# Designed miniproteins, single chains: the designs that were tried, part 104

Each design is a single chain, and the fold is of that chain. pLDDT is the mean over its residues in the fold that is shown.

## One batch from the design tools (miniprotein)

Design m3609
Fold by ESMFold2-Fast:
Structure m3609 (fold): chain A 101 residues (1-101)
Amino acid sequence: SLAEILTKEELSVEEAEKLLKYVAGRLLGFSNGVALAGAGEKVPGNVYVTKEQKEEIEKKMEELLELSEEEFKKLLDTLDLTEEEKEKFLRAFRVYKEKGK
């Protein structure tokens, strides 16, 4: 689960991608459940992401990867995240940028 990924000291490229897709969904204004589903997580209940929402998340993630670390950090500050969660998402950004693309 995304919650398990957030407790890890080291992130794989695949785990970093999931975290970045979640952030992309949240920055697009999607609910937590839709952002989780868009990142490929199974969400209890009838929470699912549409094909159009998946495409928007993919595009937003590509836009995020063009940003500097400082610009990405400013976007994270617009979300209701803890400082610990922000540091984990920054780590995911670094890992994916360095090793994923």
Scores: mean pLDDT 78

Design m3610
Fold by ESMFold2-Fast:
Structure m3610 (fold): chain A 88 residues (1-88)
Amino acid sequence: SSQAEQVLADARAAAENAEALVREALALGYSPEELIEAVRRAAEGAIELAKQLEAAGKISKEQAEEIIEAVRRAERALIEAARKLAEE
């Protein structure tokens, strides 16, 4: 699925660029707390989408697990960056 490939690519890019993405969000006036909540919500949505695509037979169980792992890795990286870069 093109949607599954995009979610996987986006999650991998977010994990790789976590500090830069967090710095930009903080510069736009987001608080670390708001950013952490937004990241957790986005991760939950992406995981739910992967499970729905698997249930619909559009991706394999292995592909869904790969996406979920990548999303969880991105979530951890973004939250760690937000905590590290917080000017509090």
Scores: mean pLDDT 87

Design m3611
Fold by ESMFold2-Fast:
Structure m3611 (fold): chain A 97 residues (1-97)
Amino acid sequence: KIEELEKLLREAAEEFQKGVEHLKNGDYEKAIEEFEKAVRLYEEAVKLDPKNVRAWKGLAEAYENLAIAYDLMGDTEKAEQWRKKAEEARKKAEELS
């Protein structure tokens, strides 16, 4: 379990960083794709260990950056949806800390 969890967290962080680089370059669609990959990996991590603070914090940050990317593309409705998910994941991380 711990080896699988660490692999998921590492891969999620790698996809997240790719998303950040695309966001900096103005490649918003590619940024969204990479952040969505990071979200899937963090979601698997929190399913594997629902009390893992690192996984919940990573999930919250990935959701927040999805919101930023959608705002930059002018999709305010999707941005608000992702921001709400980010707040929920962040609160979960705070409760477990």
Scores: mean pLDDT 88

Design m3612
Fold by ESMFold2-Fast:
Structure m3612 (fold): chain A 63 residues (1-63)
Amino acid sequence: AEEIARTLGLYLAEHPDASLEEALRKAAEVHGVSFEEAARAVLEYAKEKGIFTREQLIAFAKS
């Protein structure tokens, strides 16, 4: 979950024009999971860590 969220945040930082869906698909591909599994894992992790925005996801990934 954390690793998928970190990959997502880094992709968004490098590709500011990318949608959340595009970034999630890339994170899913990198970690060998389905899009649905990646989305669920990221949502659960973000909720646990209090991450609610694109900017917070990017900040998390850079920390």
Scores: mean pLDDT 79

Design m3613
Fold by ESMFold2-Fast:
Structure m3613 (fold): chain A 70 residues (1-70)
Amino acid sequence: MTEEEINKAIEEMRKYFEQAKELVEKGGPLDEIKELAEKMVENARKIGPQAYEAAKRAADELIEKAESLK
């Protein structure tokens, strides 16, 4: 990957994380939260293994919190 592609992946990852977090806090639809979390993880995979593992943990925590707010 080029440096520009990695930087774009970092921007997209942060964007989807913030959108998912906001939606969880507002009690939004679980399906949309899962979709945003998946997009975050896919972008983290492009960055590298450490980012991917961190994003998976963040995604799991977001989904767990969203389900607990039902």
Scores: mean pLDDT 80

Design m3614
Fold by ESMFold2-Fast:
Structure m3614 (fold): chain A 72 residues (1-72)
Amino acid sequence: SHEEIRELGREIADLIRRNPATRPVAEEGEKRLVEKMKKLKEEGIVPSKEELEEMVLKALRETLARMREVDA
């Protein structure tokens, strides 16, 4: 959901604020998601709203997990 995306984004932002060493991991995660979306557009693939939401959620969850590894 949009709310879950917002909540994950907030957790990522909070973690960067608490430990700036996690910022590069967050930036890399965002870059990967943007490039994936760009590739889909270039290939003429239009994801459904549900597919796009799941793609974003998966990317955010994976990014947050990686950031938590750096934070440990």
Scores: mean pLDDT 84

Design m3615
Fold by ESMFold2-Fast:
Structure m3615 (fold): chain A 71 residues (1-71)
Amino acid sequence: MEKKLIEEAVKILEEAGDTSGAKQLRRAAERGTPVENILAAAVSTAEHNGKTDAAKKIRELAKKGGVELPG
């Protein structure tokens, strides 16, 4: 489950043009960072870069996967 959620978040960021953010998520996953922290970072990166649609998609992805994002 975790790998699929991370790969879907990476795809959302890449489609939004945030290739740097996508690369950072892949590296965090390789380091064993918890999925909730990876998805929270993805949302923060998307929002910081003005990719509000991408941030919304990642939040919905987390909700579907049963992942609560840290505040």
Scores: mean pLDDT 79

Design m3616
Fold by ESMFold2-Fast:
Structure m3616 (fold): chain A 94 residues (1-94)
Amino acid sequence: SMEEKKEEVLKKLKKGLETMVAEVKANNYDPAVARSLFAVFVHELKVLTEDLSKEEQLEVVEEVKKYIEEIITDPALKEMALAALEELEREIRE
């Protein structure tokens, strides 16, 4: 079902986000590393959600934003990540 596909995509994205955050932390929150790795994450999000409707893509982005709020403790990384997803939401809506 589309609901099951969305849940599977979300599980993969949450795991990808956890891996990305761990890599950024391992690189002492270097801003260039953070931007590069998060750009890869956003690209993966676009690819994994390409078969979903615009509405479902926006729902996935919102759930990822909520997860960012839960797992990212570094303020600069959190701000950068949320700003990038807000830009993605604008792109999806247009």
Scores: mean pLDDT 86

Design m3617
Fold by ESMFold2-Fast:
Structure m3617 (fold): chain A 99 residues (1-99)
Amino acid sequence: SLQQKLDDLIAQAEKRRKLIEEKKDTMNPEVTKLQLEGLEYTIKGYEYLKQGDYKKASELFRKEGEYFRKAAEASKDEIERGILEIAAGVAYTIADRLE
C-alpha cells in the first residue's frame, strides 16, 4: 500500500539521519548540519504526504532540495557533492510533481 511505502521511506530517512549523527565528528560540520536539516524536511514531507496534504508536502520537499543543494555547495568532496546534488534534484522533482 502507499501508506506502507511512505512508512518505509520515513524509516529509511530516520536511519540515514542516525548514521550521519554517529559519524558527524569525522565529517565536514557545515555539510553535516545542512544535510541533517534537509533530512528533517524529508521526514516531514513524507508525513504530510501520508496525510494527503500534497501542498504542504511539496513545500517541505522544496526545503529538502534547498538544504541538500546548500550542502553540496559546502562540500569539497566530489563524490559527496554529486550524491547531494542528486538528492536535491530528486526532492525538487517530487515537489514539482505534488503541485
Scores: mean pLDDT 88

Design m3618
Fold by ESMFold2-Fast:
Parts: C-alpha cells; sequence; structure tokens
Structure m3618 (fold): chain A 74 residues (1-74)
C-alpha cells in the first residue's frame, strides 16, 4: 500500500540522515528534504499507480548525497 511505502521511505530517510549528520550536516539536510519530497510525490499518485521500489529510493538518496558532497567541495 502507499502508506507502507511511505513509512519505509520515512524510516530509510531518517536512518540515512542520522548517519550523514555525523559526517556533514549540510548533506544530511539535502537528503532529508529529498526524502520528504519523495513522500509527497507518492501521496499524489493515484491508487492504481506503480509505486517506487525501496531500492530505487535508496539509490536516489545515495546519489544525491554523493553529488551534494561534490558540489560543496567545489
Amino acid sequence: SKEEVIKKVEELTKEKVEELEKKNPAVAQRVRIAGEWIIEEIRKLPEEAKLPSLESVEKFLDLLAESTEANLAA
């Protein structure tokens, strides 16, 4: 269900943010905002729509963290 996917995305985002905060709070903040946006996008989907996999969400958040670190280092 959408609610189950939302809950899993919230938990995944929270775990990644807590880990990233120890290394770089600015990167953690970007990942937190991205996780919230993904949840809002899922809420907007119709009931019959294909939901994103948790794996695809995780890969996206990891890529965002990596690209954010690169931009802050430049």
Scores: mean pLDDT 82

Design m3619
Fold by ESMFold2-Fast:
Structure m3619 (fold): chain A 66 residues (1-66)
Amino acid sequence: SAAQQQAQIQKLDDDTDRQLKRILDDYRRQMSKATTNDEKLKIARDTFVRTSDVIDDYIKQVSQIK
């Protein structure tokens, strides 16, 4: 039913939001400890990859709900 589909999407949205918040918190913590631009660039690139993976997984999971 539409209500069941909405409930599944809401759960995925909440789970995805928690994952993204964790990634952002990890980013902020690592950046606060970084002393060189090279270290900061590495942290930024890792964060971008992790964020992209979470978004890609979310899109895939939502697209399977009909």
Scores: mean pLDDT 88

Design m3620
Fold by ESMFold2-Fast:
Structure m3620 (fold): chain A 73 residues (1-73)
Amino acid sequence: MKELEEIMREVLREAGLSDEDIDYGIETMRQLLKSDSLSSEQALEMAVTLALIRAGKSDEEIEEALERLRERL
């Protein structure tokens, strides 16, 4: 099965994020996964959203990236 980190890297790369912003997203997801209140899918979606916000993406670009993410899950 494809690892969540690999899926996240692909989605963020397709959204045009730098390697540094992608790494920020991965680290954010890892921190969220330490919480027992979130599923792996919820942590992934939240981390993708936060990485895109940090990179200055619009609400429309964020929604499009989340749709691509959901297609891979």
Scores: mean pLDDT 80

Design m3621
Fold by ESMFold2-Fast:
Structure m3621 (fold): chain A 107 residues (1-107)
Amino acid sequence: APSPAEQVEEILKELLERVKEILRQFAAGKISKEEAIEKIRELVEETKERLSELLPQDVVDEVGEDILEKVEKLLEALAEGKISLDEAIENLEEYIEKVTESLKRHL
């Protein structure tokens, strides 16, 4: 069976890949900014439920709020043409890596 640390890594990796796809769909004009935000909120809530089996509720609630705020800011910058899709993805990857390492400290 995977360790708690491996489970946290997989949960955050799945979140990262699904958010990347939402950003790509938005950049391609396939979904609106409002639709992208709604999909991200639903995805963060699903991720919080999975993390709540491994981590204290206060840690899960704080990280969920921080991820949502970070992704909404990246989406807004992308929508305003302030960053490229590649820059948004690179920033998101770096952020999720730091979040994953931080969460492992609570295990």
Scores: mean pLDDT 89

Design m3622
Fold by ESMFold2-Fast:
Structure m3622 (fold): chain A 79 residues (1-79)
Amino acid sequence: SPEELQERIEKIREERNKRLDEVAEKYNKKLKEIQNNAKSDEELYKKQLELFVDYTDEVGKIYEEHTKKIAELKKEAAK
C-alpha cells in the first residue's frame, strides 16, 4: 500500500540521518584534534583540507546509498 511504502521510506530516511549525524560527530572530533595538535599553520590548513575532503566523500557515499535503497524499495513495492 502507499502508506506502507511511505513508512518504509521514512525508516530509510531516519537511518540516513543517523549515519550523517555519526559522520558529523566524527568530523567535529577530528577537527578539534587537528586544531589542538597542529605544529604549524601549513600543517593545520593541510590536515583541515584532508579532513574536509574525507568528510564530503563519506557524506556523498551516504546519500548515494540512500538513493539506491529508496530506488530498490520502490522497485520491490511495484511487484
Scores: mean pLDDT 87

Design m3623
Fold by ESMFold2-Fast:
Structure m3623 (fold): chain A 62 residues (1-62)
Amino acid sequence: SAAEAVLRERLERYRNALKQVKVSDEKIAQLEKMEADGVDPRELIRFAREILEEELKKISEK
C-alpha cells in the first residue's frame, strides 16, 4: 500500500542516518533481521529512532 511505501522510505532514511553517525554493525544487523522476520515497519522505525537518539546523545555529551 501507499502507507507501507512511506513507512519503508522513512525506515531507509533512519538507516542512512544510523550509518552516518557510525552505529555498530551489530545494531544495523539487528534491525535488518527484524525486518527479515516481518516485524511491523512502525516498530522498525521506533527501534531505529531509539538507536539514533542514543547515538546523538553520546555525541552531544562530548
Scores: mean pLDDT 79

Design m3624
Fold by ESMFold2-Fast:
Structure m3624 (fold): chain A 91 residues (1-91)
Amino acid sequence: MAEELKRKIEEETRRLEEAIKQGDTELAQRHARRAARLLFELYQVDPELAQESALYLGKVISESYDENPEVTDKALGAFDEEATRRAREAA
């Protein structure tokens, strides 16, 4: 289960990177929100593996700033909004 969630996060992260390269803001935000949801689920089952996945996602976002900072900022905003929403619902 945890390894499957990690794999899905990596897939959404790759799709996010591709959307940023294409300049597709809406698609980038969609994949960022999906990654946030999957990461939240992974934290519930394996916090250590979730930390690794978060670091990987952060690395990809950091690299994407060089390619398209505007789309990357908007994707990061969508990620943070979804992560905050999930955290509030769990509290």
Scores: mean pLDDT 84

Design m3625
Fold by ESMFold2-Fast:
Structure m3625 (fold): chain A 61 residues (1-61)
Amino acid sequence: STEERYRLGLKLLLLQGMSQRDLAERGGITQETVSAMLEGRLPISEETFKKIFGATGTINY
């Protein structure tokens, strides 16, 4: 699903050395929101996902 794809993308950024705090800053959201999204308690919107990934350029650079 789209949500599953976004969640996997966030997990990939964490595996590349980013922290949940880094994801929160890039997304313009709280670290608590990032944690809830990773746990599946909150949906990941396309806008939030694009903000996080837009700040990185590419995840496999």
Scores: mean pLDDT 77

Design m3626
Fold by ESMFold2-Fast:
Structure m3626 (fold): chain A 91 residues (1-91)
Amino acid sequence: MLPPLTEETLREAALLIAKAFSENSEPYMESLFRTMLKSLGLSDEEIEEFLKLLIEEPEKAAEKLVELTKDNEELGRLLVLMAESIKLQEK
């Protein structure tokens, strides 16, 4: 079951995703991230800049993810779902 959608939950999910990407940028994680960011309306250039931020400053990237998703419940839930999916795939 997905955790409740709060700013803290979003921040924890975003940080988990950002750090997982920074530590081990597997192709499936990059694909999921690109799909989500494109769904958020980011251009290909903005997506590339964001992916660079994830590698260089994952904590800052996580904060930006929270800002992008906190005003949209569906996207916030998608972010939490992505984090839970990453946890399940570390099996």
Scores: mean pLDDT 73

Design m3627
Fold by ESMFold2-Fast:
Structure m3627 (fold): chain A 63 residues (1-63)
Amino acid sequence: SSASVGVRDGKLVVGTREGDKERIEEFDNAEEALAFVKENAPGLSEEQLEKGRKTLEALVESL
């Protein structure tokens, strides 16, 4: 399981991979982006999710 986060055109871009399933979506806030990660990459550890949350919050603050 993996997740990636970034910024494109002033929006958060989140990608997830769980086995052969890939998802990508754009978000305006960290809470919805994190919920997407939890739903689409359930194999991530709690520590990985917490690091992702902090990264998403930092990216939103820089928008």
Scores: mean pLDDT 79

Design m3628
Fold by ESMFold2-Fast:
Structure m3628 (fold): chain A 79 residues (1-79)
Amino acid sequence: DPEFEEALAELREALRKAGVSDETIDRVVEYLKRIRENPNDEKAINEAKEILQKELSDVPLELAREVSEAFIRALQAAK
């Protein structure tokens, strides 16, 4: 639980630095919470990934990488 909350905090920070809105950040976090309840929820995983692909399309590569690394960490902590 603490590891998951820490990973979510890191993801929120990376998304904010990338210029993603708080509303969209909250939506991504809600998908990660759903994945934690059902780790086999492929729909939730795919929807979170699609949001990130859209939001990061015009983001500098370095910031997009930070978000991707934080997302992977949060996804692993959700399992």
Scores: mean pLDDT 84

Design m3629
Fold by ESMFold2-Fast:
Structure m3629 (fold): chain A 73 residues (1-73)
Amino acid sequence: EKTLKEILEILKSYGVEDPERAEELVKNKDDPLKALTLASQIAVEVAKKYDNLEERKKAAIETANKIFEVLDK
């Protein structure tokens, strides 16, 4: 599935190798609350790799935006 492959590639680029969570994002793309919750959890995990607050905010926003960009297709 195109969307699942793109989500997996995005997550791997951020160091997140979790196929089950990627599948859950794709399955729940039409459930705004669950999709937002899952994307936010991933964004926070990515942001935690940075020590600077501004870099954390940027990483979180960019990660969430890329996930939703793919899901909104």
Scores: mean pLDDT 79

Design m3630
Fold by ESMFold2-Fast:
Structure m3630 (fold): chain A 63 residues (1-63)
Amino acid sequence: SGSLGRAAAEAGGLPAATGAAAVAEGIKQGMSDAAREAGRRAGLAHGVDPERAGRAVEQAVKS
């Protein structure tokens, strides 16, 4: 569902669709590191702190 992506976007300061895509990429690869890195890239693309965005996506995948 989109709930994890939305939660990650809100916590990381990302657009909801961007957060959902980053969470989906992390889940697809089966690695929290992949989720964190997807979030970091999304943060950079949207002018948001990449460490905040990466951590939010990682935590959403782990929860």
Scores: mean pLDDT 74

Design m3631
Fold by ESMFold2-Fast:
Structure m3631 (fold): chain A 87 residues (1-87)
Amino acid sequence: SELEKEIEELLEKLKKETDPKEAFEIFNEIVTLAAELLESRGVPHSEFMKAMEPLIEEFKKAIEAKDFEKAVEVAERLVEKALELAK
């Protein structure tokens, strides 16, 4: 779908980002689009957020530690989990 493609493009943009503020903005866009994708497949936004909360917190901790490689890994896992739930 177009949403899946946009999510993948944002994930690739995140991999090149080294500014914490910009990384958070890109990640927030990924989370928003993933939530929209799942809502279109019948998964409520509240259920999506509850399922993704641990990964969202891991991303925040990675960025605070300036561990951008770990932050990207966490974002990739969030996208993978969202795509699995969207089946």
Scores: mean pLDDT 85

Design m3632
Fold by ESMFold2-Fast:
Structure m3632 (fold): chain A 106 residues (1-106)
Amino acid sequence: VEEAIEYLKQAIEHANRALELARELGMDDVAEEAEKAIQHLRDAIKYAYNGDYDKAIESAKEAIEEMRRALELARQAGPQGEDVARHLEKAIEYAEKALKILEEKK
């Protein structure tokens, strides 16, 4: 489960970078979804540490859906959203890797 937690931390790092860039660009809708995703990723880490894998999985899935919404909005913004989109894609990738490990542990 330690590997899943490290992947969730990597997802948070990329999501935070996307959040910073979205705020700088005035992409408030993207920033809002990214902020929600970061909260759910943090909840997933907390639940994973406590052995609450069902809740960790649920929180990770919610974070992935929020990041996917943020990614779609960033892509719709055109060229200015490309860096935001790249960080969201990396955050989703790491969160999905963590999710697979958490599901295997169940």
Scores: mean pLDDT 89

Design m3633
Fold by ESMFold2-Fast:
Structure m3633 (fold): chain A 62 residues (1-62)
Amino acid sequence: SVNEQVQQIQEQTRQKVEELDKKAQEALEQGDLEAAQQYREQKEQVERDAAEQIHRLVTEAL
């Protein structure tokens, strides 16, 4: 079902976001502000991609 596909995307997105948050934190601890910023930007992109994918799935189910 669409609901199951949405839940799968949400779970995969959560895992990717957690990995990127960990990498950003590690970069900050090392004083690498540029790497930390890049991981934050990657996180935002992952969240945007997931939102767009969910929107398409919901729209196609109508």
Scores: mean pLDDT 86

Design m3634
Fold by ESMFold2-Fast:
Structure m3634 (fold): chain A 74 residues (1-74)
Amino acid sequence: PDVETVATALLLAARHGDREAVKRTVRSLLEMGASVETVLEAGRRAAKSLSDPERARELLEAVKEVVEERKREE
């Protein structure tokens, strides 16, 4: 998936779910073939789209946790 598609999915997970929902969404997107770089960039874009700074921080932390797990496997 492209950055915009991933960003939209992460934004929806953050708005309608919790940190675990964001983490599950990131794992699913990586399994679907999204690159680590795409997910990181999408996470930054989704965070900028959130009006609440605390929600934005939670989103970025969740994305970082899953990405760090994936990097260990490389």
Scores: mean pLDDT 79

Design m3635
Fold by ESMFold2-Fast:
Structure m3635 (fold): chain A 86 residues (1-86)
Amino acid sequence: SNKEKVQRLVAEAVGHVILSIGHELDGNMEEARKSLQRAIELYEEVAKLDPSSRVDLLRQMAKLYGRLGDDEAKERYEKLAQELEE
């Protein structure tokens, strides 16, 4: 079901965020970025499957883009979340 798929994808995304933090602590910024990018891709899939959580997911993705240093993507996703909230 979509609910089970969403739960699985969220768990996988969280796992990749945790892995990214571990790589950052080790000074491995390239691997940290790769793990963070995988988390973002999983959250994008969740946002497509669960429209009711889309605002929260867009805000979460904005935070992850900020961690990547992608300020343009961060701002874009923050604006998308704000527009859907209004």
Scores: mean pLDDT 83

Design m3636
Fold by ESMFold2-Fast:
Structure m3636 (fold): chain A 70 residues (1-70)
Amino acid sequence: MTEADIEAALAELEARRPLSEKEKELLRLQAEGYRLVVENGPEEKILEIAERIMELDPSLTREQVLEELK
């Protein structure tokens, strides 16, 4: 997944209904986390993104966020 893929997905979602800035940030963080997982990036960076996602959506557990990034 590239940055262009992320922006294309966001544009498709916004075409159906407007997204809040918080929702856009959450989706960008999820996409960046997914990219790091696919690229075998450092675990510390993946965990940092997971913590930030949980800050934006506290209903999610760390395990759920990590599963969504796969």
Scores: mean pLDDT 73

Design m3637
Fold by ESMFold2-Fast:
Structure m3637 (fold): chain A 62 residues (1-62)
Amino acid sequence: SHHQRVIENGLAGLRASPSRATAAAVAAELAKVGVISEEEARRLADGGPEYALRALTALLEA
């Protein structure tokens, strides 16, 4: 699905450039396409790249 591709692209970006800025950018894109809420996106951005990697992996399993 489009949601799955956005999550996979986010994971690839985080693995290539693990930073708080990348986590924030990925979180914003997920919220924009409706995968997560703006509140969830803030939590991902605040948690940093390791937290975002785990959260995105969990979304792929769901």
Scores: mean pLDDT 83

Design m3638
Fold by ESMFold2-Fast:
Order: structure tokens, then sequence, then C-alpha cells
Structure m3638 (fold): chain A 92 residues (1-92)
């Protein structure tokens, strides 16, 4: 099942590859906001892919790991990304 999870993650990343490449060329402050929007889309596609594939056990495991990491009070940037991941997984 790890191989299916990896494939879905690769597909989600690949679907946003052109946008990621364009963001890498931007030196301005707008880059961070657009990178966060791109990351949200990748996470939402990944979570939806897991749900559609019937990988519900893997979905719950990722949710548990994300909650555990949030409970460790990581830095604010990590907390923000983990909250985006959890929101995507909850919508799946």
Amino acid sequence: DLERVRRLAEEAIAAQAAEAEELAKRPDADRREKMEALLRRVLERFAAGLAEAGLTAELERIRELARAELARNPDEATQRYLRMLLAALERA
C-alpha cells in the first residue's frame, strides 16, 4: 500500500509542477503566498486520491501522525502546514 500512497503523492506533485516551476522564478514577497496556495492544492489532490483509492487506513494513519506532530508544538510555519494537511485530509 505504501507504493500506492507514493504514486498518488507523485501524481499530486506532478499535477502542480508547472506552477511550482513558475514560482521558483519569482523573487518577490508574493512567492510565499502562492507557494502556500500551491501546497494546499497538492495536499487536497493527494488526500482526495487516497480517499478515491479506498486507502482509508492510510488516511487515518497520516491524520494521527499530523496530530501527534502538532501536539509537539513545532514552529509556526510547521504548524501552519500541518493544519493545511489535516484540513485536506478531513475534507477527503
Scores: mean pLDDT 74

Design m3639
Fold by ESMFold2-Fast:
Structure m3639 (fold): chain A 66 residues (1-66)
Amino acid sequence: GTSAERFAAAKEGGEAGAREANPSLSEEEAQKTGEGAAVAAGLLYPDGSPEELKRVGYQLGALSAK
């Protein structure tokens, strides 16, 4: 996928992970955590597929929201 598709997938994963780890997060807080997770996932897996980055983003988002 494109870099935009990979980032979007990682961000979606990060937001989902953050919300699961901390259900009290506002939409804005979840989005910020997801964005940070997407940046980190992209740096760790520059050639990662959107599916792979979504999974990595989920794990990073969940860890960040605890």
Scores: mean pLDDT 82

Design m3640
Fold by ESMFold2-Fast:
Structure m3640 (fold): chain A 96 residues (1-96)
Amino acid sequence: MTMEDLLERAYEAGKLIAKEYEGDEEKKKEAILSLVAAAAKQRGLDEAELEELLKALAEGAGLPEEVVKEILEYLRTHSLEEFEEERRKLAEELEA
């Protein structure tokens, strides 16, 4: 899969997130972070590719540049494994 194909799919995924979580900015941010983390893990994306993917997702979702910067900073300061662990623990607590 080319980077262009990935970015197009990211933009479309962003649009779907915007529609699904209309009026819930927190859930939009969480969905975008989850997709970016999954894509980075599966494809071994470098920092520049990760930033491009995140921008495409945010553009599709209609989110401002500040949200893109927040998510990038989170990914730079936290490992993808750490994020997955936190999300898993939260899911277990909500299902318990």
Scores: mean pLDDT 71

Design m3641
Fold by ESMFold2-Fast:
Structure m3641 (fold): chain A 85 residues (1-85)
Amino acid sequence: DMSKLIASLSEEEKEEVKRRVLERIKREFNPDEETVEKIRELLDKIINSETGAEVGRLAVELGLSRELTDFILIEFNEEVSRKVK
């Protein structure tokens, strides 16, 4: 359960996960600064253990593509898994 894994992270580890995910997004998609701020908002929503439906809705409201949103979720899950082992 990914939400339980996220809840097990310290605040410092949560910030490191968000930072590393954003670095990978910047390398893959080269987003402009406005898009970067939207990505930061979505990452904050994910880390605060909001429901998947709320995360999906926010991504649409922020104008993020499905491809970018899926990439964010995959990379976020990978970074969380690295922190837990």
Scores: mean pLDDT 77

Design m3642
Fold by ESMFold2-Fast:
Order: structure tokens, then C-alpha cells, then sequence
Structure m3642 (fold): chain A 89 residues (1-89)
């Protein structure tokens, strides 16, 4: 189901397995999955555990691919983590 797919993807993101999360999103969409519905469920399920990612998913333009949003977020988090590490020195 869509809910089971979204729950699986969220679990992979929370466990740091972004490559597998991206693979599951791609497989879901290639098999005729509803990307806007998946995006809405990801926003709902990530709102407490990853609020910055939920915000990125919610604020991205409606036709932006989910994989693009997740990859952009992952790059931005890596940059932010480096900035925060430097600022604490």
C-alpha cells in the first residue's frame, strides 16, 4: 500500500540509508505510483523526526521529483554539519 511504502521509505531515511530510500521511491514511481500522495505522506511521517526535510518536501514546487528534494536536502545537511563543526571550534 501507499502507507506501507511511505513507512518503509521513512524508516530507511531515519536509519541513514538514503540510497535505499531513493531506490524505493524510484521503484514506486516507475510502477505507476502517485508521487504527490507519497510526498504528502512523507511530510506527515517526517514532521516530528526530520522537520527540516518535511519542510523541504512541503515547500518544493509541486512538480519537483521526490528524489531531487531528498538529494538536495542530504547535500544541504552535509554542508550545514560542516559549517556547525567549524563554528564550534
Amino acid sequence: SLDETATSIVGLILNGNLPQALSEITTYLENGGNEPALRSLLVEKLSNSRPELATALSNAPDNTPLTTILLDWDVDQGVEDLKNAVEKV
Scores: mean pLDDT 78

Design m3643
Fold by ESMFold2-Fast:
Structure m3643 (fold): chain A 87 residues (1-87)
Amino acid sequence: MLEELEKRLEELVKESEPVAKKIYELSKDNPEVVEKLKKVKEELRPAYEELRERAEAGALSREELLERAAELGEKLLEKLKEIVEEY
């Protein structure tokens, strides 16, 4: 299962690269894209902070940590894709 989680994270990185490039290009001509990115960051920050705190407290196994990281990464990618789709 750990190997499957690592592959899931690798696929997430590969899928995020073209989306990040589109966001960067859109942000040059569309200042509202920058504001939408700030909102996404603020919305997801508590979840990332909770994950970090639980990991630092030893409350999560390595597999649970990677699974939660993948879930948050997928949520981030989905929100970034929604921004791109508006243009």
Scores: mean pLDDT 80

